# Designs tried in a protein design run: designed miniproteins, single chains, continued (3). Part 57

Each design is a single chain, and the fold is of that chain. pLDDT is the mean over its residues in the fold that is shown.

## One batch from the design tools (miniprotein)

Design m9961
Fold by ESMFold2-Fast:
Structure m9961 (fold): chain A 71 residues (1-71)
Amino acid sequence: SQAQAGELAVQGLRALQEGDYQLAVEHFQQAIALAGRPIPGVLEAMGDAYEALGDHERAEQYRRLARELEE
């Protein structure tokens, strides 16, 4: 549901702020899955989480996807 997707996005952002980057990614992935569509802000945050985890290539992929969806 949209409400559950929003809750998971908020939990992901909190995990990112707390330095739990793996948990942030898990929450963001669930948020996108429940929303049934990509969300640019969530994709940008996933890029930040992956970069913090040292996965620079995946971080770039998610940031590129977010830019493609922005108007």
Scores: mean pLDDT 84

Design m9962
Fold by ESMFold2-Fast:
Parts: sequence; C-alpha cells; structure tokens
Structure m9962 (fold): chain A 98 residues (1-98)
Amino acid sequence: SSMSQALVDLFEELIAGASEEQVVLRVPGDSLPLSVNAAILLALARRHPVAAGRYLLAHPDLVRELARRHPAVLEEIIARVEAADPAMAAEIRRLAAE
C-alpha cells in the first residue's frame, strides 16, 4: 500500500544519517505486517548489514517466518550480512532452517 511505502521511505531517511548502533532502536519489530517489516529489514541491510543481522539474531521467530513467506527477501538480506560478517550470516541461515 501507499502507507507501507511511505513507512519504508521514512525509515530509509531516518537510517541514512544514523550509526549502526542507533539503527536498532528504530526498527519497529513485531508491531507491523510481515511484508512491511521485510521491506524495512531489506532497507536496513542495504545500509547497515551488521545492524540488520543483529536484529534478525535477536528475533529467530521472524527469521523463520521470512524464510517461509518472503524467502527471496531473506536471502538478499543474508547475502548483504555475509559480505560484512560471514559468521553472522551462517547463524541466520541456521535459524532459517529451523
């Protein structure tokens, strides 16, 4: 929806000027629809892959849901995390297989 895109755009603007440490405080978590959360996490992974990876490791249920319903988005996020931290990416892949 146009609202979902506006939220993603706003989040992208907010993270553009933030450090990786600050970005975790701006991820909305489980309060949003999975498709919106997937889009936000992908935007996060494009700018701050380690922050995205840390968020996913803190939310293993979200990783498993993304693996089932948005596998292509999860794989793009994991690929970006892997470029920065291969060990973190391997842990996310392990959670996705559960």
Scores: mean pLDDT 73

Design m9963
Fold by ESMFold2-Fast:
Structure m9963 (fold): chain A 118 residues (1-118)
Amino acid sequence: SDEKLRKALVEKLKEILEKAKKFVDLSAEEQKELQEFAKKLLEYIKKNKNSGLQDLIDIFMKEENIPSGEKVRDLILELEEGKLKSLTALKGLVAHALGIAAVNEVSDEQLEEIVSVV
């Protein structure tokens, strides 16, 4: 069960990151939706750092309507007023939110390639 949930979460993360790489092509409304999702995820991580993996999976899987986009790292940096400074910070944030097992199914190279797309 947990294995199936982790795989579903990894696929959802890949979908979101693939959408994020096309951010510049999105409407203003779609860009705002992606920014609000990133903000919500960051606030959840800050408030629930000690939450179990299941709670993190549940909130993440509720975000079904993520518009296509790119520059997820830049969006997160904007939302944090420059407090997140690099791809490393974004990767750490994702690893913390989703747990090691889910992030391990997305290789370091794949994650860096996706979120570093310009």
Scores: mean pLDDT 44

Design m9964
Fold by ESMFold2-Fast:
Structure m9964 (fold): chain A 80 residues (1-80)
Amino acid sequence: GVAEARELVESDPEIREIAEELKELARELLEALGLEISEEDEEYIERVSTILAVEIHRGVNLEETEAALEGLRKVIERLR
């Protein structure tokens, strides 16, 4: 659950870094689309990024995870 994912983010610096990068990418994507970020959106972004960071870290090796994050950054840059 979300609580377990948050505990993993707190205890593992690699998972924390992935979660922070995903939150930043989500904010940049919404900004590129011209959408306002509400407090509810920020809470949702935090929850989704936390869960997804744990899943990515467990299901993908570091090289594949970094490549996927870099790919997402390039897509966001093209939308700006």
Scores: mean pLDDT 75

Design m9965
Fold by ESMFold2-Fast:
Structure m9965 (fold): chain A 83 residues (1-83)
Amino acid sequence: SRTRELIEFLSRKLGLSRGAIRRSSIVELAKMILDKASEKDYPSLSLAAAIAIKVPSMSKEELLELAARALEGDERLREELER
């Protein structure tokens, strides 16, 4: 499934366990991503994680997609998140 592929990708890129990504809440996952983004200086990833903490309607799958796009260097992501 797409969700499985995203979890494996984020686990590999951020050094988070797949189990931690799967069982965490949206807010817990966003905080874990923020910590890793701060360590590695990934500003778009930090922005995506910060937005997930503030947006109560964001799903976990949406956060996983945004984090993957940020890690893949999607330059349009920053414009989308600032709107």
Scores: mean pLDDT 77

Design m9966
Fold by ESMFold2-Fast:
Order: structure tokens, then sequence, then C-alpha cells
Structure m9966 (fold): chain A 61 residues (1-61)
């Protein structure tokens, strides 16, 4: 069902985001020269949330 599929997708996205953010931050701490990558990951994660919300609201009809 669409509702179950949507819920599963959101749950997976949240879990993946949390795990990736925590583990990625630890690995980047080992390589301080990868600051650019850390910024890109943070921007990607934060940018995804508001875009998704805005798209859903704009698409409602």
Amino acid sequence: SDAEDAAAGRAMGAAAGDAADDETARKMSHYPKLGDVEGAIAAGTAGGAPRAGRAAASGSG
C-alpha cells in the first residue's frame, strides 16, 4: 500500500541519515582535511528535509 511504502521509505531515510551522520562524522574527524566533504554532507542532509516538505505541500491538490 502507498501509505505503508511511504512510511517505510521515511523510516529508512531517517535511520540511514542518523547512522551515516554519526559514523561519517567520526571518520571525518580522522581526516581533518576532508572538511569540505563534511560541509557537503551536512548541507545535503539539512537541505533534503525542507525540500521534501515544501515539495509535498506544493504538490497537494
Scores: mean pLDDT 52

Design m9967
Fold by ESMFold2-Fast:
Structure m9967 (fold): chain A 82 residues (1-82)
Amino acid sequence: MKKYVIRATIVFEDGTVVNTEDIVAEPGETVTISHPVLAEPVDYTVKEEDLGKVIDLGEVTGADGKKARVFVEIRELSPLAP
């Protein structure tokens, strides 16, 4: 089965950028993106057609009331990492 690596990037209105830890999932799985800087977690359903793309999950609220946007990058998990 193919596995994908999902990395979320959180971009705050003040220009602060936070990357989350990589999540490994299969196409059709729903992953929950959570981080202490977010007021609430964000769900993303993995799609095969999103491979190699950056998907904008929309605007969210940070834990301190700051506005942010969440982006996810989807990559194929290589069995051989250099």
Scores: mean pLDDT 79

Design m9968
Fold by ESMFold2-Fast:
Structure m9968 (fold): chain A 65 residues (1-65)
Amino acid sequence: SMAEQRKAAEKLAEKLRELGNVEVEIKGTKITATLRNVDIMQEASVAVLEIAAIVYGNEFEIYHE
């Protein structure tokens, strides 16, 4: 449901922000993550959270700066 996707978006955004060097924007149920000067471990963690978002049915976009 949209309510479950919204709750998932909020939880995933919190986890993404905890990684550091990740800027997160939520628009409805869509998650946008902008990564700046991240290391390999941070990139791997973002990839895991992206998979989680896809499983929940959320739109997820990643940008590198």
Scores: mean pLDDT 85

Design m9969
Fold by ESMFold2-Fast:
Structure m9969 (fold): chain A 68 residues (1-68)
Amino acid sequence: SAVEKVKEILEKRGYKDGDELPVGEAARILSEATGISVTEAALILHDLGASTKVTVEQVIEAAKKLEE
């Protein structure tokens, strides 16, 4: 699933619950996990309230939206 793939990539990169990452990196992770463009991924994160950084929780929420 997209959620499982996102969690796997985040874990591989050393991110934990409560951590933040740059929105550009989060958008690339979502793109890699789901097959959408980086631009589309960034737009979804922005709609969830992302600025320059996103939380791990916000990235997982975006993946859930894309999987549903």
Scores: mean pLDDT 82

Design m9970
Fold by ESMFold2-Fast:
Structure m9970 (fold): chain A 84 residues (1-84)
Amino acid sequence: MKEKAIQKALEVLVEASLKYKKEAEEALANNDIEKLKEIAEKIIEEAKKKAEELAKTLPEEEAKALLEAVEETVEKNKEELKKM
């Protein structure tokens, strides 16, 4: 069930984002773009680690779908950050 893997990938990304929400809000209030980029990189790194841990507990097809979904989202976010 590929849908479950994608849902878990989104949950991992949301959890990572929420962990840094306060820090990101403070950086925004101070107009600190460099700190915002740093926070985004931390979110990406933590999401990748959590996805790899989840992949170890999933069947091969679901693990592949999860890692692929996370990788695609990470790549898009990195390109967006570079454009800022």
Scores: mean pLDDT 73

Design m9971
Fold by ESMFold2-Fast:
Structure m9971 (fold): chain A 78 residues (1-78)
Amino acid sequence: ALSDLMITELNLLARQARKNGDTTVAADLEAASYKIGELFEQMRKGEITYSEALAKAKEYAATLSPKAKAIVLDILNR
């Protein structure tokens, strides 16, 4: 589900990836966190629907590295 908790979890996982030296996954998760935060803000302002925000988030996830994509899609499908 698209939520503030998802953004918090993505930032936690990004920090863990950086500590493990997985800089590509860390950068992708940080970028995803930022993009999803932007979409969530647009949704809160009534500029886009929840359905539109979720669709855009999944579309963005498809552009990420395979491991980062799997993580983001798993969280989005909760």
Scores: mean pLDDT 84

Design m9972
Fold by ESMFold2-Fast:
Structure m9972 (fold): chain A 86 residues (1-86)
Amino acid sequence: LQEAGLLLGTGLGLLRSPDENLRKLGRVYLLRSMGLAAKSLGDDESADLLFETADEMQRLIDEGASPAEVDKVRLEGLRKVSDLVS
């Protein structure tokens, strides 16, 4: 319980940063947390897509991609997850 709250809190803390580079990293943490939650509920399709999206965002961050390019990947991944649960 405490560990899950700390992971979520870390991601949300990064999202509140004035530094856009830290904000995009916070979004990766949030997607990984959502993937773990989906997997624990038995939604492997959403979990796999969330993990894949988070991994692609991290790869782009490591390659020095702009915050806008990272955000585009995030939005496309979340749209695909939304389509699965609609």
Scores: mean pLDDT 76

Design m9973
Fold by ESMFold2-Fast:
Structure m9973 (fold): chain A 110 residues (1-110)
Amino acid sequence: MGSSVDAEEELKRIEELSKKAVEYAKQGNVSKAASLLTSAGIVYSSLSLSGDKKVEEKAKKILKESKEQVILNTPVSTLQQSLQKAQQLGLPQSVIDQLQQDVQKAKEKE
């Protein structure tokens, strides 16, 4: 007995979108990387409604790891610019704290 074919196809789409997001982050195209992660998140939301818990947990892990890889592969200068823009726009302290952690994590990778 295998997993649902539909759930496996959606999982594959999440993997492809997540992989492209990491590649765009490496190129410094943060906007495209964020867009692709958002698209993967929408596919995940559809998948979670299917009830296939095994495939859902796999997709959740891929999304978490891909978000971390996007942060780690985004140039530190681009993350610092995002932090400065968030501060200029007066975003909540929780968002600023998260961006500061993302910058620190990226610096530790280099």
Scores: mean pLDDT 74

Design m9974
Fold by ESMFold2-Fast:
Structure m9974 (fold): chain A 82 residues (1-82)
Amino acid sequence: SLEELINNLESVIEMLKQGKLETAIEGLEALIELVGLLPLPEDVRERIIALLTEAKRAAEQGDAETAIKYAEEAKRVVEEAL
């Protein structure tokens, strides 16, 4: 559900803020899979996946600040889809 996606996004953002990058990367991977299964408009789904993919890439590079920005932007897109 979209509510589950938002709750999981908030958890991942909190993990990123705590510097738990490895756990956050696992969370981002799970969220990308979840978004692919949700009945969202194609454009919205692609935007969310792209933002989460950029967040994951930043986290993998140790850039928590950039990862947080992309994850927060993904959350805003999900909230707009409600």
Scores: mean pLDDT 87

Design m9975
Fold by ESMFold2-Fast:
Structure m9975 (fold): chain A 92 residues (1-92)
Amino acid sequence: AYDAAVEAARRIGEAYTEALKKLDEMVKRGELTPEQAERAKAEIERVTVEGLQRISDAAAAGDPEGVRRTADEAIQRINEIVEKALEEAKKR
């Protein structure tokens, strides 16, 4: 359970870091406004914190499959937030 939780936390952390970097690059290219990027970053941070808490809970329950599923769901939600920010920017 603990080893699975450590790996899951690492994967979420990597997805978080890559998402923030991608948003910053999009702002530099004029594809997103700083305000749009700030809103997306805030939502990504919330999803990351929630995901890490759920991983901790699943690990404490001795559920390595739940740990893995929670990580996959959090990573998917982070990616969806980035995609949604880009779609909203295209409407302006």
Scores: mean pLDDT 83

Design m9976
Fold by ESMFold2-Fast:
Structure m9976 (fold): chain A 72 residues (1-72)
Amino acid sequence: SEGEEEAKRVARLILEGREEEALERIKELIREEQKRNPELNLSEEEIEELARRILEELKEQVERLKAAGIEV
């Protein structure tokens, strides 16, 4: 699925220490979602803040999965 594929890409970037690229990818995904759902009506500042929060959550998830020996 599209969501699973994109999540894997972002997780891979995080695992490789490419956090800036992961952040930019998350921002692009949010912008694409906003095009499909204009009701979101997010500013660029809100997209940046949301993307940073998502990145932090994904980093925590990746670290927990690695500690548990689970595939990412």
Scores: mean pLDDT 79

Design m9977
Fold by ESMFold2-Fast:
Structure m9977 (fold): chain A 75 residues (1-75)
Amino acid sequence: SMADVQAQLRALGEQMQAAIEAGNVDEAIALAEQLRDLMIEYIRNDPSLSEEEKAEAEKKLDEVFAEEVAALQAM
């Protein structure tokens, strides 16, 4: 359900924040990858989006997460 997806995103976000606060960069990156994968799956299963819109959303998500990973690696 939507509530289950939101709960998973929140839990992963909280874990990632805790890893960042602890200075555990490798764990924060692994959690960011899990968040990306969950968001990609959510995009792919959205019946309101065309295949072109899904591809564009996935591309933008990959670009944003590449920047986030680079920022975490610079910590």
Scores: mean pLDDT 82

Design m9978
Fold by ESMFold2-Fast:
Structure m9978 (fold): chain A 80 residues (1-80)
Amino acid sequence: MEEEIKRLVEEANAAKTLQESIDLEFKIIDAYIEAGKVDEAEYLYKSLKTFLSQLPVSKDIKDKLNEVEKKIEEARKKAA
């Protein structure tokens, strides 16, 4: 789990395009959710959502934001 997150962070730092960086951020958030680190996932999700609110984004990215938000809510309910 930690090694997977570490790899995704290293890949994000090496990202050459905005689209590649966004895709890797979603993967990092999903990895934190899977690892049970819901607070870290929510923090990254909010940061990414705020960043993307300043940009014209595709329907696919908006759908992914909604899916991640639901995953975080479900993970919090399971942790309670």
Scores: mean pLDDT 76

Design m9979
Fold by ESMFold2-Fast:
Structure m9979 (fold): chain A 73 residues (1-73)
Amino acid sequence: QVVRKTGYGEESPGEVTIVLELEMERDAPVKISVSVGTKSEAEIETKQEGKKATVTVKVGGSAAAVSAVAREE
């Protein structure tokens, strides 16, 4: 199984946080690939709990486009 999610954060004077939740059909280990398009530094955190994988991207001050793909191993 492969699950994709995308998110977009507009330019902000402060920190922008983008959270993507990916829900899988099975509680199985997944490989998460994250792509971030931004002009600022980005902090990426990934977490999996059961069937739910959460990707959190924090960007300072710039617009950001985020794509996340979870694939079962």
Scores: mean pLDDT 74

Design m9980
Fold by ESMFold2-Fast:
Structure m9980 (fold): chain A 92 residues (1-92)
Amino acid sequence: MNLLKATGLTILAIGHFLEGDYDAAREAAEEALKVDPDYSAAWLALSRVLEAQGRTEEAERYREEAKKLAEKDYASLSPEKQKLRDELIKSS
C-alpha cells in the first residue's frame, strides 16, 4: 500500500485530534487505513480518536490490531532488538 499517503493522513488525524476535532481526526485515520491497512500507527491513531469519542470497545479492538501489526514487525527483529524493546516497555 502507499505508505507515504497513509503516513500523511495519520499525521493529519493526529493534528485534528490535538485540536479536539475528533470527527475530522476519525475521518483522516479511516482514510489512512483504507490506503494502508498494514500501517499500525493508523490503527493506533484511530483507536485513540474512538476512545476520545467514548467508543471504548471499538478503540480496544483497533488498539489490538495495531499491536498485532507491531508484533509482526517485532517478530522480524533480531533477538537483541526484541530484548531492547521489551526493556523499553517495562520502563514505561
Scores: mean pLDDT 74

Design m9981
Fold by ESMFold2-Fast:
Structure m9981 (fold): chain A 80 residues (1-80)
Amino acid sequence: SMDQEFAAEAAEIAERVAAELGVPVLRVSVEIEGDRVRVTVETLAPLSEAEKEALRAAILAALAPLAERHGKTVEVEVVD
């Protein structure tokens, strides 16, 4: 489905951005409810609040073109 394709691509983008920033990831979860998408990135190691916000902002920015193409609104959450 288009939602499965979106979820897979969003997870891949989130994992790539985390890797580029040197943040080890335990899991990326993508929840889609209509035009709303929540991407949750669970990290292997504790992060400061500043590091969480930097990762969140970077992933959100990287997901913007995908979100616009599919008419989705994306929220990114970073948990450790």
Scores: mean pLDDT 88

Design m9982
Fold by ESMFold2-Fast:
Structure m9982 (fold): chain A 90 residues (1-90)
Amino acid sequence: ADAAEAERHRALAADPSADPNALAAEVLRRLGLDVTPAEVASISLEEAIALAKRALETGSLDRRQAIAAAKLQALAARGLNTEEIEAAVA
């Protein structure tokens, strides 16, 4: 488990084309939110899952929840831990 998780994080750091933080920031920018990849990276995967799940449960979407949802979608597009991401956004 630890080795697989470390490898996913390392793959994101080592491959710029695989960086979900950059992809999420680009999507949010197109939606009119001035968000940088660094700001997306400041939200951990665990926090992003919790924020996205709360947004779905409450029907509310603030700035942090929008950033979290975009990050999770970018991770899902890269095929990284899709089960946990889909559970959070379902």
Scores: mean pLDDT 66

Design m9983
Fold by ESMFold2-Fast:
Structure m9983 (fold): chain A 56 residues (1-56)
Amino acid sequence: MMEELQELLRKAGEESRKAAETTGGESQEHLEKARELGLPVARWSREQTLEEQRRE
């Protein structure tokens, strides 16, 4: 479970590195992917808290 979130963070880091190696639109696309990969981690954490509250 936590391992999947770790993989998402790792991939976000990879995309950030690729953004640094490119310029212009390609760099921007990699930055967007890095942000997109990071968002589910934060959002998943919030939803898990709400799910726990809702289940019981």
Scores: mean pLDDT 70

Design m9984
Fold by ESMFold2-Fast:
Structure m9984 (fold): chain A 99 residues (1-99)
Amino acid sequence: MEERNKKLNEELRRNGSITFTLAPGESFEFTTPAKTGLYISVLEGRVNLTITFPDGSVENLVLEAGETYSAVLPKGTKVVLSNDGDEPATLKLEISYAE
């Protein structure tokens, strides 16, 4: 899991974007190491997005195919993308670090 997160982080830092698939019951979890610009586009399926800010406040969204989400997140924000459905979800993620 840490190995996958390391690979995804390296690819995102290098390219600014990655396209990946979450199978049913899978999740991708990431904590911002710095101020982070986040962009999500759902290409296929449906995902739940949970954002937990450093102050403990939580934002929950459902994103369906064709929907996008964009935010600038402070350091220490926890981002969870989960597939609670019964079909695979494919999404494009863009992350840029302000440091």
Scores: mean pLDDT 79

Design m9985
Fold by ESMFold2-Fast:
Structure m9985 (fold): chain A 84 residues (1-84)
Amino acid sequence: MEKARELFKKLVELSEKARQALENGDKETALKYADEIVKIALEMADLGYKNLAAGAFRRAAEIYEKLGETEKSKEYRDLADKLL
């Protein structure tokens, strides 16, 4: 339970940092945060937190889409859909 809360807290923090980077036009920093969200999503999936992992993959996909990273956006959206 504590591990799921810790990972969710990191997901929320990284999501807000990515939003701020996008608002500031810092695409490189936003991309780094999206990549970190993917790492969190993979850890959630490995631990069996499928619902949380799907949410994290969708968040990363949304950020990649806003950055023009169309193939990465599609890949992680498809992964999220397969989990749920």
Scores: mean pLDDT 86

Design m9986
Fold by ESMFold2-Fast:
Structure m9986 (fold): chain A 72 residues (1-72)
Amino acid sequence: EKEEIIKKVKEEADKIYLEIVKAKPPREYREEIALKALKGMKEVEAAETAEEAKKKGEELLEWLRKELEKAK
């Protein structure tokens, strides 16, 4: 189940990041978001339990959604 959670978080993060790219924010901002998202995904993947992976994944996705609003 942990692997399923990680996969779903990756899919959602990719979708949100794609929407950020479509909003065409400054390159520097877009690159910073990509690096922070990559770090967040590594933390989700490093989670020892499914519960921890879900919590870290939810935090990452919430952050990305807020960044998407700023990118508009």
Scores: mean pLDDT 81

Design m9987
Fold by ESMFold2-Fast:
Structure m9987 (fold): chain A 92 residues (1-92)
Amino acid sequence: DADRRRVEELLAELEAREPRNRAVWEEADAKAARGERLSEEEVRELGEVRRDEAIRATALRGIAEDNYPEAVATIEAIREAVKKAEEEEKKA
């Protein structure tokens, strides 16, 4: 099942990024607790963490519902939207 394999590969990629994502989240949370403002780079990194969590939630929902094709389509749409936004920023 190609869609199932795709979901499993995406979850493995997210697992590899988990230690970094946790550190980013903990640093942002600590700064917020101290009343410190996040830098634009820290906001961008936190945005990446939130995106990864959205992808993880979609992948896990696909597994729970046995609906891998819809999960893959949703994840690909999220990734494509981000890629286009980043490419437009680099061209501007």
Scores: mean pLDDT 78

Design m9988
Fold by ESMFold2-Fast:
Order: structure tokens, then sequence, then C-alpha cells
Structure m9988 (fold): chain A 98 residues (1-98)
């Protein structure tokens, strides 16, 4: 079989998905630093932004899978991100109770 190449539309979508995932990781790091500093308001706000960014990444990865691009790789990544997202949402609810 010929190597599967991403068209320009799929390449752009993949770049946007990876950027959203990176932004999620940045906000998660900010939330962790704020929590350790005792700044619960900033920790909650940053964690909410991390969750929103990861949800955007998942949606874009799902769109790529629906287009038939990188299906095996992205299906595994989506599952990993959805499991991570569940844990982050649980942590957000715990922080809101404090």
Amino acid sequence: KAPEELDEESRKLYEEAMFAEALGSLYLAKATVAEKAGDLEEAIKSLEKAIEAYERAIEKYKELVEKGALVDTLTKEIKALEEALKKLKEKLEELKKE
C-alpha cells in the first residue's frame, strides 16, 4: 500500500488539535503550581481552561478519524485524552469543595 499522506486540510486540523492539546498541558501546569501555592481560585480557573483545551483537542482528533486520517494512532490518543479528562474533571470537583 502507498504511504498515507495528510492533505492540507487534515494537516491543518492535526496542527490545531496538537496546539489545543499543548495549551491544555500548559494550563494544567499552571493549575498545579497555583494549587501548591494555595491559590485555589487560580487553580480552579486554570484547570477549567485545561479541560476546555483538551476537549477541543479530542473533537479535532475525532474529526480527523472520521476523515480516515491516522485512524489507529488518533483512536488511541483520543482514548488516553478522554481518560485523562475524566480524572481532571474529578479533581476540579474536589477543588471546588475546598
Scores: mean pLDDT 84

Design m9989
Fold by ESMFold2-Fast:
Structure m9989 (fold): chain A 69 residues (1-69)
Amino acid sequence: SVEELARRAGALLAAGDPAGALREIERIAEVDPAAASVIANVVAERLGLPPLPASFSTAEKIAYIRSRL
């Protein structure tokens, strides 16, 4: 479920594995790109990244965060 994948992403981020968190967000994006986009914004904020542009697609958000790791 999306909720279970989001829980895993949060746990990975808390454990210091942001790359693992992004992999779980990619799984969410396959079934619910809108939910994945919201979760990507939260992950970016927790990593201290600047606010992601509102124009970014879910895939662009994920790619941007990955490029900053």
Scores: mean pLDDT 83

Design m9990
Fold by ESMFold2-Fast:
Structure m9990 (fold): chain A 80 residues (1-80)
Amino acid sequence: SELEKEQQEQEREALAALERARDDFSPEALEELRRLALEGIRLQYEKRLAEQQGDTEKAKELDERLKKVADQLARVAQAA
């Protein structure tokens, strides 16, 4: 419940930030940034749950996915 509310708040904040920056990026770049931001938030939530459950292998896999999403976000933002 609290974790779901936190995830929803983070998603809302990310979407609001993209809306404020909409004129700074192409529609294609905004769509990529939106998808990557929401994916990163989802993976962060899943990683926290895996860590709480002691699932070290899943947490490691999710951490690797998070790093790839962060790298992709940086590339899209820099290219725009």
Scores: mean pLDDT 83

Design m9991
Fold by ESMFold2-Fast:
Structure m9991 (fold): chain A 68 residues (1-68)
Amino acid sequence: SVEDAAARAGQAAAESGMDPETAYKAGILAVRVAGGTPEQQENAGKGSAEGARLGDPDVAAELAKKYA
């Protein structure tokens, strides 16, 4: 699902130590591939970027889901 794609992108970005800008782009791409709307893509990007900034994969997954 789009929500699952967002959560996985956020978690993976935090686990990989991605910078926020790279995480933002990864979140957008993951949700786009999953068939999400432009709004869902933007929200997933924001959630993934915030998750990367925090550096906690579990928190990143929760935040990405909440944003999507």
Scores: mean pLDDT 78

Design m9992
Fold by ESMFold2-Fast:
Structure m9992 (fold): chain A 97 residues (1-97)
Amino acid sequence: GRLRELAERLVRETGLSRKSATIIAGAVLGESPETVAKEAGISVEKARIALDAVQYALATGNYGSAAKAIQLVTGEKLSEEKVREALRLARELARTL
């Protein structure tokens, strides 16, 4: 599906973990926490926290909050810049899917 394809492209292009890439892809595609949790192999509660933070970053430009939420949920430490670039790339790739 589109979520898995976008996440796999993000892993290849950015070097993000599969979990982090699935969260970012899910937020960009507007996927439910349940769908993202299943695909990323995390709890629905963790998926909801991460998706809410990423959606807030997309709305406001506060990428630092998204980076912290992704680290809490996946264990992957990302810079604010890395999250911003991954989201920009995910949005561009989503238009071509």
Scores: mean pLDDT 89

Design m9993
Fold by ESMFold2-Fast:
Formats: sequence, structure tokens, C-alpha cells
Structure m9993 (fold): chain A 74 residues (1-74)
Amino acid sequence: SMEAKEAARRGAEEGWRLGTADLGEEERELARRLAEKAAEGIGESELGQKDPELAGEIAEGVALLAAGVAKVAG
């Protein structure tokens, strides 16, 4: 549903914001791309359709992990 996709995107945006606050522009961009791709999958999942709020929370956590990956890759 659109609700699940929006919840996942909002969660990913919050996690990206928190995880990348002290990162440079290139690392922030890499983390954003990783977070957006993860949010898309989470928002389209069966879990997301059943529980959009939980999908948002999971997307936030995954975006924080994406920020960690960007730190190592940059």
C-alpha cells in the first residue's frame, strides 16, 4: 500500500538524517541511495502491508546501518 511505502520512506529519511549528520556530502549521498533502495523493499513487503508503523521503524534501523556502510566505503 502507499501507506506502507510512505512509512518506510519516512523511517529511512529519519535514520539517514541521524546516521549521516557528521558525514561528508559524498558519504551522505551513498547512504541516501542505500537507504532509499532498502525502504522500497520494506514498503513493498508483506510486513509493510500488515504493519506500516513497524515497517517505518525497520527502515529507520536499516538507514542507520547504511550510514555505517557509507563511512567504511568512503
Scores: mean pLDDT 83

Design m9994
Fold by ESMFold2-Fast:
Structure m9994 (fold): chain A 73 residues (1-73)
Amino acid sequence: SEADELLGELQAAAHKGDEEKVKEILARIEELIKESSPEEQATIREGLKRVEEHLELSRQIKAMRAAREAAEG
């Protein structure tokens, strides 16, 4: 769906630290929410939470990997 594509783009932009693109995608998601039914809005908001959770987990994995590489030289 269009929401799933936007959520994927949001995740990619956030991983790159592209603040401007993150804001742009969030604005597009907000517009999509305004045009969506209450049920669709709930689904999109749930997707946003999953992206946020994934980004936090991804950050932790990267930190652990960096620590291991530093220890191995």
Scores: mean pLDDT 78

Design m9995
Fold by ESMFold2-Fast:
Structure m9995 (fold): chain A 69 residues (1-69)
Amino acid sequence: AKITGIKLTFYEVDKVFKEGDKVVFTVDGKKIEATVLQSIEIEGGSRITVKLSAEDAPKIKVGDEISLK
């Protein structure tokens, strides 16, 4: 799946993820692991809230890959 939008409190992704899912963001060939805290289904995918460090959150960009762990 891919990141399609980034907002202040959530990420928009082109696949449905659910609360409690363990996800991996792939950013410049590096893996960042997170747990989905909340999810809302939208047309074309989902909006997910994940807890990321202040160091990792700015690294994630639209077009980056996200998958289940």
Scores: mean pLDDT 83

